# Designs tried in a protein design run: designed miniproteins, single chains, continued (5). Part 110

Each design is a single chain, and the fold is of that chain. pLDDT is the mean over its residues in the fold that is shown.

## One batch from the design tools (miniprotein)

Design m19817
Fold by ESMFold2-Fast:
Structure m19817 (fold): chain A 86 residues (1-86)
Amino acid sequence: SSMEQRRRQEVLDNLDKAERLAEEMGDKKAVDYVKQAKEYLEKGDIESAKKYLQEALGRMNLTAAGDKREKGKEAAEHLEKAIELL
């Protein structure tokens, strides 16, 4: 349905924003986790996708507590929103 397609697009938009922020922060492992989550979402494996997003979120929450506070917090908020929509 058009509502399901819109929800899927909102998830992907939030993941794209989180991935871009992780790249800007130089956190290659967080970028890899978000990319793996996107790959599992394409396969319909929501549980594996959530697992990788939770790992990325944990990294961004630690980053938000340090020198990259603003970007880490923003990335974490986008990841939390994507997880909530799944």
Scores: mean pLDDT 84

Design m19818
Fold by ESMFold2-Fast:
Structure m19818 (fold): chain A 57 residues (1-57)
Amino acid sequence: DYIDELAEKYGISKELLEVLLGRKPLTREPSDEEIDKLAEAFGVSKEFVREWLARRR
């Protein structure tokens, strides 16, 4: 599983990556910095990441 590598490379919480992959529900609000890092990691817009996370609630 490449999640550990993504977390280390982009400085993102492994738990937050697992939320996006549908392995865990979203239990907290991510910071704007975390949204930015996720957008960079996945090559998508920040708006897309916010919508993606909203679907995990």
Scores: mean pLDDT 75

Design m19819
Fold by ESMFold2-Fast:
Structure m19819 (fold): chain A 94 residues (1-94)
Amino acid sequence: SAELEEILARALELGGRLARHLAEQGDDKTAQEVENLGVRSLLLFSEASAAGDEAAAKRVLLEFLRWLRDKALEHGEEEIAEEAEELIRQLEEL
């Protein structure tokens, strides 16, 4: 789905922004966790998409975005958390 691919691209950009902010604050460990989850989510999404399993692709994105939201909130990244919540809302309406 073009809509799911667009949400994936936005989710990965959001994850990259969170990782950058965390690294700037000296939290290299959590920044690396964000990057690792982003890579894993991209691979799982690609597998689901190749299999034509749009429900599985949507689930991968939802799990990634919920994790990003929660992690952003833990670190006071309210703007990133709000953007993740908006992407979750868009994804649930598909």
Scores: mean pLDDT 90

Design m19820
Fold by ESMFold2-Fast:
Formats: C-alpha cells, structure tokens, sequence
Structure m19820 (fold): chain A 67 residues (1-67)
C-alpha cells in the first residue's frame, strides 16, 4: 500500500520534465487501487490547474485509469 507521503511524491513526479518519470509515477498510482481515493484530489487539481498541457493530459489519463 502506498503511504500519503509516497502518493505525494508520485504526484510531484508527474510534474517532472522527464516524460518517463511522469509515466512511471502515473503507472505506479494506477497499479495501487488502495491509493486511488487519496490520489484523486491531487490528480484532479493537476488535470485542471497545471499550466503545462502535458501535465494536465497525464493527470486526466491517470484519473480515467483509476475508473
């Protein structure tokens, strides 16, 4: 199970300039269903408030994967 600190670290990694780091963080959140509820508010914020369209896109894709 991911801790709140680990989830926060993964959300921060999704704002990385490195696309591989962003994809890895998104995949790790998606692979951990128990973390989905805790990650959702931060992902929604990233999807709506980020100035970077790539960061918004990966957050939106991750939210869709959380289903």
Amino acid sequence: MLSDDEIAGLIRAMESEDPAVRRGAAAQIAANPGAHAAARPALERLATESEDPEHRAIAAETLAALG
Scores: mean pLDDT 82

Design m19821
Fold by ESMFold2-Fast:
Structure m19821 (fold): chain A 77 residues (1-77)
Amino acid sequence: MVYEARKRAIERATKELVEKGFSEETARKAAEIALSPLPSHVQIERLVKELGLSLDEAVEVVNIAQKSLYEALKEAL
């Protein structure tokens, strides 16, 4: 189901962000924001303002999250 795919995507994105040098707490919060049902520009704004990420880091987080969601959906099909 789509709900399970989203949970898997959050875990995948969190792991990849930790590998990229983010702390586990920041990575998990960033993944949750980037996998929220909000428009991408709102996700980027929240990542910058709430987590103190640079614009480039926020864009990278959104890209990683979207890739993780695609992989999770492909696995669920």
Scores: mean pLDDT 81

Design m19822
Fold by ESMFold2-Fast:
Structure m19822 (fold): chain A 73 residues (1-73)
Amino acid sequence: MMSEEEIKEEIRKAIENEDIKKVVEIVKKALEEGIPWEKVEELVQEVMEELKVSPELAEKIALELHKLKQEYE
């Protein structure tokens, strides 16, 4: 089971490498382990703010997460 801090660290590394696919993979894993969507969304938002992610990259991440959220209703 991933802790919130472990999730944030993995997301941070993925975003630093501009690896959007890995961000989606980490989010999927967290959701599969029972972490609620609202919490995962909060953690992703916190990391993007900490890293001062460009608007373009933030939009790409948000789009992929929006698609994923539709799968989980």
Scores: mean pLDDT 80

Design m19823
Fold by ESMFold2-Fast:
Structure m19823 (fold): chain A 93 residues (1-93)
Amino acid sequence: MEENEKGVENFKAGKYEEAIDNYIKAIEKDPEYAEAYYNLAKLIRELVEKKGEDDPVVQKALEKLGFSGSAEELILELEIKAGILELKKAVLK
């Protein structure tokens, strides 16, 4: 997926806000694309670990996703969603 690939490139370049936008677009284009949920969770987790939950980019990600909980709750929800989608794909071959 082109948007997911752009997200990975922006994440590696330290362009975290752009990477978040790319992963969200990948999810919007294919809501069952497990890798995009996993990559978004990984990026948010890394930002929380390096800059804290109150980082403006972390808070903007919560806002863009319409998420009313904490960053840790969002990370968990994204990881659960990715896991369910991967299991569904494995069971269905």
Scores: mean pLDDT 82

Design m19824
Fold by ESMFold2-Fast:
Structure m19824 (fold): chain A 55 residues (1-55)
Amino acid sequence: SGEEIAAQASELARQYKAGKISEQEYLDRVSELLGEEITSLDEAERKVVRVVLAS
């Protein structure tokens, strides 16, 4: 559901910002979570914020 995806997206963003996962790992995990190809930090941030705000 959107709420579950938002929670996971928020956790991934938190881990990346805390330096616990690499940029590549973050992009790969967000791409898998959202079911679309994400290849830049700007795109990942925009899509994660959108999912969080929609939930």
Scores: mean pLDDT 79

Design m19825
Fold by ESMFold2-Fast:
Structure m19825 (fold): chain A 65 residues (1-65)
Amino acid sequence: MLSSIVQTTQDLIDQGRVQDARTGNTNSYNVNPQNSDVLLSLGQVYQRLGQDDLAQHYFQLAQQL
């Protein structure tokens, strides 16, 4: 099953609420920066925003945990 963070991020992106998804995931990252679901979700948010370098950075961090 997807974590609540991953599911909420996908739902917000699908609704076009990409900035809300970024804010929620940034807050989660500040609480637990080593959470792979949060890192994966940040990668998806930055990819949707067209910030491919940041998206790749967060995807790679998620894969290394």
Scores: mean pLDDT 77

Design m19826
Fold by ESMFold2-Fast:
Structure m19826 (fold): chain A 61 residues (1-61)
Amino acid sequence: IQELQDEYDAAQQGLEDARRQADDPSLSEEDRRAAEETARQLGKVAEQLKKQLDEKLKKEK
């Protein structure tokens, strides 16, 4: 459970960093596109981890 919370927090932080890079006008178009792709993937990972956390909390009681 704690491990899933840590993974969720890490995914959220990575998502924020990737979105910041995607919005950075000093980066090349290719780098910004790669950052957008990374943000998209991390967003899906965070959503999956959130659902797993909710399920584990329900199973504890």
Scores: mean pLDDT 77

Design m19827
Fold by ESMFold2-Fast:
Structure m19827 (fold): chain A 86 residues (1-86)
Amino acid sequence: SSTAQRIGDSMYNQLTTSVTDNINNGNNDQAQQILQSTSDGLRSMGFDQASDVIRQAADMAGNGGSISDVNSYIRQGTDHLIRQLS
């Protein structure tokens, strides 16, 4: 639905902005914590598939993964959210 797409795109934009800014400043731990908190929130709301993928993004950010790879997992996680809301 149009509403599901807007919610997913908003989450994608907020997460990729925060994660990119933190990784560019050497704050990989903070990027990991943001993604872990988002994963936990999604799981508490019943979005288990989206939560699992965002958790993978968190682990990648914490292990010094590239911004491109981390953002790819964020896209996959938010796409799962869009499907579950649709």
Scores: mean pLDDT 89

Design m19828
Fold by ESMFold2-Fast:
Structure m19828 (fold): chain A 74 residues (1-74)
Amino acid sequence: SQVFIAVQQGKSKFVGKTVALNQAADEIKKLTGVDVPAQILTTPGDYKLPNGVQLAVRNDTINKRLLIYLSIPP
């Protein structure tokens, strides 16, 4: 399954791309050092992760896809 992930670093704009769910988890770990379990990435909500990282998961019910927003502090 594919998800849309958008990443903001500090005060930058969100930059988004469509990736496989496991690739989204790998990218989050590469950027933040945080392992995010697939259960969190598939559950809509707002999550505060270690190192000041913020994660928002949204469900696009019309297109049947997940939207993941990652905000990394400056």
Scores: mean pLDDT 81

Design m19829
Fold by ESMFold2-Fast:
Structure m19829 (fold): chain A 67 residues (1-67)
Amino acid sequence: MLEVGDLVRALEDIPADEFRPTEIKKGDVLEVLARDGDKWVLVQSLKTGGFNLLSGSYLEEISEKLE
């Protein structure tokens, strides 16, 4: 389970939408900033500074934890 402060690398492109206003490219590094239990994870792109809300399960499927 990803926790606040974890860094993850995107394993695939994540297109922008209403819950993902920042376009994320494969290989981009994201920081986990907040969680709403098992529902949503707030992440920030270290490349752009942009924010996205993702489901925790979706983020865990499409990213790899760094350290």
Scores: mean pLDDT 75

Design m19830
Fold by ESMFold2-Fast:
Structure m19830 (fold): chain A 67 residues (1-67)
Amino acid sequence: GTPAELALVQQVRTEIEALEDEVLRQRLQKELEEAEEDLESEDVERRVAAVLSVIGIQEDIKLHQQK
């Protein structure tokens, strides 16, 4: 991953850690860890998919916070 990709992962990780729902936090943390592993891939398509997954996690957090 690039420094920018890693910075995005770190931001989303901080947002996950702020969640009070332990089940949601555990699930999103696992999804973020899987995306972070894909960001280390030499395959550009896997890295792009990983960035999209991280953005998806961020959107899920925002949807949860609407309540």
Scores: mean pLDDT 79

Design m19831
Fold by ESMFold2-Fast:
Structure m19831 (fold): chain A 69 residues (1-69)
Amino acid sequence: SNHQKAQQLLKQGLEEAGRIGGEVLEASGGDVEAARRAAVETFEKTLKEVDKIDPQLADQARQRAQAGL
C-alpha cells in the first residue's frame, strides 16, 4: 500500500539523515551546526518523496518534527 511504502521511506530517510549528520559531525571535527544542517536537508528530501505518494503522512511527519523541537 502507499501508506506502508511511505512509512518505509520515512524510516529509511530518518536513519539516513542520522547517519549523514553523524558523518558530517566526525568529518568536520565536531561542527554541530554543519551536521544538523546536513541531517535536516537529507530528511527534507525524504519528506518530498513521501509527499509524492502519501501527502497526508508527509504533512503529519513535518508537523511532528516541528512539534518535537
Scores: mean pLDDT 83

Design m19832
Fold by ESMFold2-Fast:
Structure m19832 (fold): chain A 68 residues (1-68)
Amino acid sequence: MVEISDETIADLDANYDTVVAALREAIANPDNSPEEKARFRELLAILEEYRRTGDAEEFKRRAQELEE
């Protein structure tokens, strides 16, 4: 099971733009597999929803669902 920690959420709040930029770079990276890129796109979508709503618990839940 993939775990989204409270430290990860704190880093996300403090460094949202950096995290989003890193995910976009990972999606654009030709060395990443199509499967990895698909996961990064879904994470980016969940992240953008979190930014819009501010609901950290819903973000954690959706990110864990994505990993399953």
Scores: mean pLDDT 71

Design m19833
Fold by ESMFold2-Fast:
Structure m19833 (fold): chain A 81 residues (1-81)
Amino acid sequence: AAREERIRELAVGALRAAEAARLRGEDVTERDIIDLMLAAGEITEEEARAIEAALPAARAEHAAELEAAVARLRAAEARLA
């Protein structure tokens, strides 16, 4: 449970960090963030592999959140029209 939660949080963190970097015009992927964490000694190689394996699920969750946010924005725009 604790390990799975940590891996999930790290995967979501890497996704958000990469997205924030791309919004700043940096060509950074989630894998690049994971590699940086590994180089900094924040995670082990085993954790890095587990985080990469968790990225598809984290992306699906994030995509659902973005879709909901876009739907809210479209509804607001329709109300203003």
Scores: mean pLDDT 79

Design m19834
Fold by ESMFold2-Fast:
Structure m19834 (fold): chain A 78 residues (1-78)
Amino acid sequence: MEEEKRKIEEALKMFEEIVKALLEKKQNGSSMPQSQLQAMEQQVKKLAAELQKLMEESPSVREAVEKKAEEVEKKLQE
């Protein structure tokens, strides 16, 4: 129970960090050093891989992340 809730919270935090990094890169990327952009992209890839593992481990985590992704996509209108 508590472990499942913790996994959902961690997964949502990872997802939010990924979205935040991508938005920061899109809006301020041209003013950032290349080394910082590369570090940001590597961090996003690591977070995405870890998030995917959590989603595969728990259906509840997967559903929570999918709902959050749908909400963000609608707001960004990608």
Scores: mean pLDDT 76

Design m19835
Fold by ESMFold2-Fast:
Structure m19835 (fold): chain A 98 residues (1-98)
Amino acid sequence: MSSELMARADAVLAAAPDDREALRALLEELEKAGGVAAHVVAGLLVLLGEPEERVIAQLEKALEVQAAKFGASAEEVERARAAIPGIVAEALAAIAAA
């Protein structure tokens, strides 16, 4: 787990109250899916400001790297990875609505 990304994720959650609910939902869903690198995924989603497809691709790569370092199982990684597109779409829609 990257301590820098954790700090950035926490800073993002504090900075935008209207986005906090979407980010919290994203974190909770990732915790349910595999408990892997939820803060990393959420932080990258908000901080990157990238198009949806690029955000998804980068989050998938970051998840794989962090999951390997964290010691997550292949099943946990697959579950979290499969959930990313849906979670990102929902979070981006919520952010756009704010």
Scores: mean pLDDT 57

Design m19836
Fold by ESMFold2-Fast:
Structure m19836 (fold): chain A 67 residues (1-67)
Amino acid sequence: MSEQEIALKAIGYTLRGIGDLLEGNYEEAAKDFKKAAELASKIDTPEGKRFAEHMKKLAEEAEKLAK
């Protein structure tokens, strides 16, 4: 995949995760944010690394809410 395709997919998973949080689907939200973080971590830019870090934090918070 191109770097742009990876970035768009990471954004897509982020939006799904937000939607899942709003619906109270915390376990699904955590999975979506983890996928976004994994994809964002493949982007070799400071912005990509920051995005991945932020998504990891959101996944952790969603996992706490699921319990």
Scores: mean pLDDT 83

Design m19837
Fold by ESMFold2-Fast:
Structure m19837 (fold): chain A 76 residues (1-76)
Amino acid sequence: MPPEFAIDPERLRELLLERGVSEENAEAVVEMVKKADYDGDGKIDEVEYSLVVMFIATLPKEEREKAIEALEEAMK
């Protein structure tokens, strides 16, 4: 079975803000996750996960590590 990652967009937003990602960038990451989960089932495949990670790589260096940590925590 291809790997599936369950990500709750609201939980992800809270984790991003808690870790000090700006509100604007937190919303952008959450929107990317929502777009990746186009069928609305709360699951993202490995390709979609990679696209979210690549998007986070475009954020300022100070926020990139925080956003990755929030994303990984949201998958637990």
Scores: mean pLDDT 76

Design m19838
Fold by ESMFold2-Fast:
Structure m19838 (fold): chain A 89 residues (1-89)
Amino acid sequence: MEKLKAAIKELKKLLKEGKTSIEKILEIFETYLGFSEEQLEEAREAIESDTSRTLEEVAQNLIDVLEGEIKHLEEEKKKKELEELLKKL
């Protein structure tokens, strides 16, 4: 979870600073999400093949996806905390 939050922060920083590039997006995926070389190559090919969106739009879509994942993980964590409380009753 902390790594997902860090990835979102770095992606938002790239968009705000106008420094969005494929190389910077892939660096964030490697550093914060632990992408393998094979996963980074697949991500590069997917981004380069997407002629319908700008790099800024791709980065924003990635932020939205990662924020959605964090919300789901936070909901699951709350559910697990409730289950642990029920076991103590």
Scores: mean pLDDT 77

Design m19839
Fold by ESMFold2-Fast:
Structure m19839 (fold): chain A 67 residues (1-67)
Amino acid sequence: SEKVEKLTKYLVEKYGLSEEKARALAELAVSLPKEEAGDAVGVRLITEEGVSNEQAREAGEFVYELV
């Protein structure tokens, strides 16, 4: 999926995630309703990858625009 590839690249380049982890989050995001996708990715970035609340919010906004 083009959306999965774009989100995977974004997560790797912006937050330093491994391609494997980034791809798993991207696949999760595209499987969810648009309204839930950003929050789901943001929560996982905070809880599993240790990103800040601000960075997670920015990632959620990117996900919302993409899906």
Scores: mean pLDDT 81

Design m19840
Fold by ESMFold2-Fast:
Structure m19840 (fold): chain A 92 residues (1-92)
Amino acid sequence: VVEQLERAIETHRAAAPEHPEMSAIAVEGLERAKEAAEAGKAEEAARLVGEAAREVARAYLARHPEVEDPEGLAERAAERAEAEVRKLIEAD
């Protein structure tokens, strides 16, 4: 899980020149998730990844007022991200 979070952080940092605000939100949230994972708090790490995904989605959708149900889309993004981390935890 920690290695997957490190890779995700690197990917978002690489996107910073094109998407600086979303990159900053993602990196901050994922670094907190990595700290939780390193402390053995796997459930908290999954929750923090979901929260980071929600914040990134909200930042993206704020620029797209034409999108219907932006809060619902942000919540679904958070649920999917958290579920993927939970699968990684179960595989370890």
Scores: mean pLDDT 75

Design m19841
Fold by ESMFold2-Fast:
Formats: sequence, structure tokens, C-alpha cells
Structure m19841 (fold): chain A 65 residues (1-65)
Amino acid sequence: SRLEEGRAGGERLRADPLAPVELSPESREVAGEIGGTLRALGDEIQRGLETGEPPEPVPLLPPVA
């Protein structure tokens, strides 16, 4: 039921504040950089669809090799 689903969601949200969410400033900065890159890629894809131009290549991955 919706009541049970709402309770399950509420318990998850209630548990989340108790979960270790303490990130170092460095870790949060890296997460922000990744998020910014993904956002930029999405914007380029949207622009390509609107203008008919191919999206610009955006590096999403750190050099792994």
C-alpha cells in the first residue's frame, strides 16, 4: 500500500541522515567535478539535437591507462 511504501521511503530517508555522509572537502570537490562534466556533456547533446550538430567530445573518464 502507499502507506507501507511511504514508510519504507521514510525509514530510508531517516536512516540516510545517520549514514556516514561525512565526505572530505577533497572528495566532495571531486564529486562536483564529475557532476559538472556530466552536466556539460548533457548540455552538448541537447544542443546537438536542437541545432543538428554533433556534440562536442567531453572527457568523462580520468586517464585509466
Scores: mean pLDDT 58

Design m19842
Fold by ESMFold2-Fast:
Structure m19842 (fold): chain A 74 residues (1-74)
Amino acid sequence: LTPAQLEKVEEVAERIKTASLEETVELLREFFEWLDRERASRAERQAALQRLARAAVDAGVEEKFHLALEEVAA
């Protein structure tokens, strides 16, 4: 991950800790749109998602993260 991508992952991870499910869905949509604008590779996207998933587990919001990710992927 680039430094800019790492910074964005940390920003999103922090916001997810206190966000509602609906807010988390919007945060993930905005994050994926940002990655699209930055032309992130598949490997960079996977690494970013792994870091977000780990942060969600560490914060105790893993279920909320998975539900939001499923909604965005649909």
Scores: mean pLDDT 82

Design m19843
Fold by ESMFold2-Fast:
Structure m19843 (fold): chain A 68 residues (1-68)
Amino acid sequence: LKKEVEELYQQFLEALRNGDLAKAVEVLNRLVDLYGRATDPETRRYILGVISELNGKYNDLVRAQEAA
């Protein structure tokens, strides 16, 4: 699970570098699915932390594209 989350994190960063907002949203949705499948509080907390960080990066890119 942790390795799968780390792989999704890297895919998200690649999508942001390419300006591919649709792909970034797809990766975020996959992380939300993993959160729903997690049964223990520690794993859920870890995934929520990653989702929160990536949502911040996504919003920063959206604002930058709107300002361009």
Scores: mean pLDDT 79

Design m19844
Fold by ESMFold2-Fast:
Structure m19844 (fold): chain A 69 residues (1-69)
Amino acid sequence: MEEYRKNLSDEEIAAIEANAKLSVDRDWPDAPAEEKEKLFKEEFETALKVAYNGKKLRAEQRAEAAARA
């Protein structure tokens, strides 16, 4: 996940981590701690990838708009 972290600030990463923990606790409240940890890692990686791709897509859209103007 190194490449997905390069365009995210430490604050953004911390927020994504906190949201992933909240999601796991909400959706799987009765899961054992080991399973919650695994689910958290999967959610965190997915959220990082989504955030990275979102920034990349917005940058591409901005470049395309500038090229058309």
Scores: mean pLDDT 76

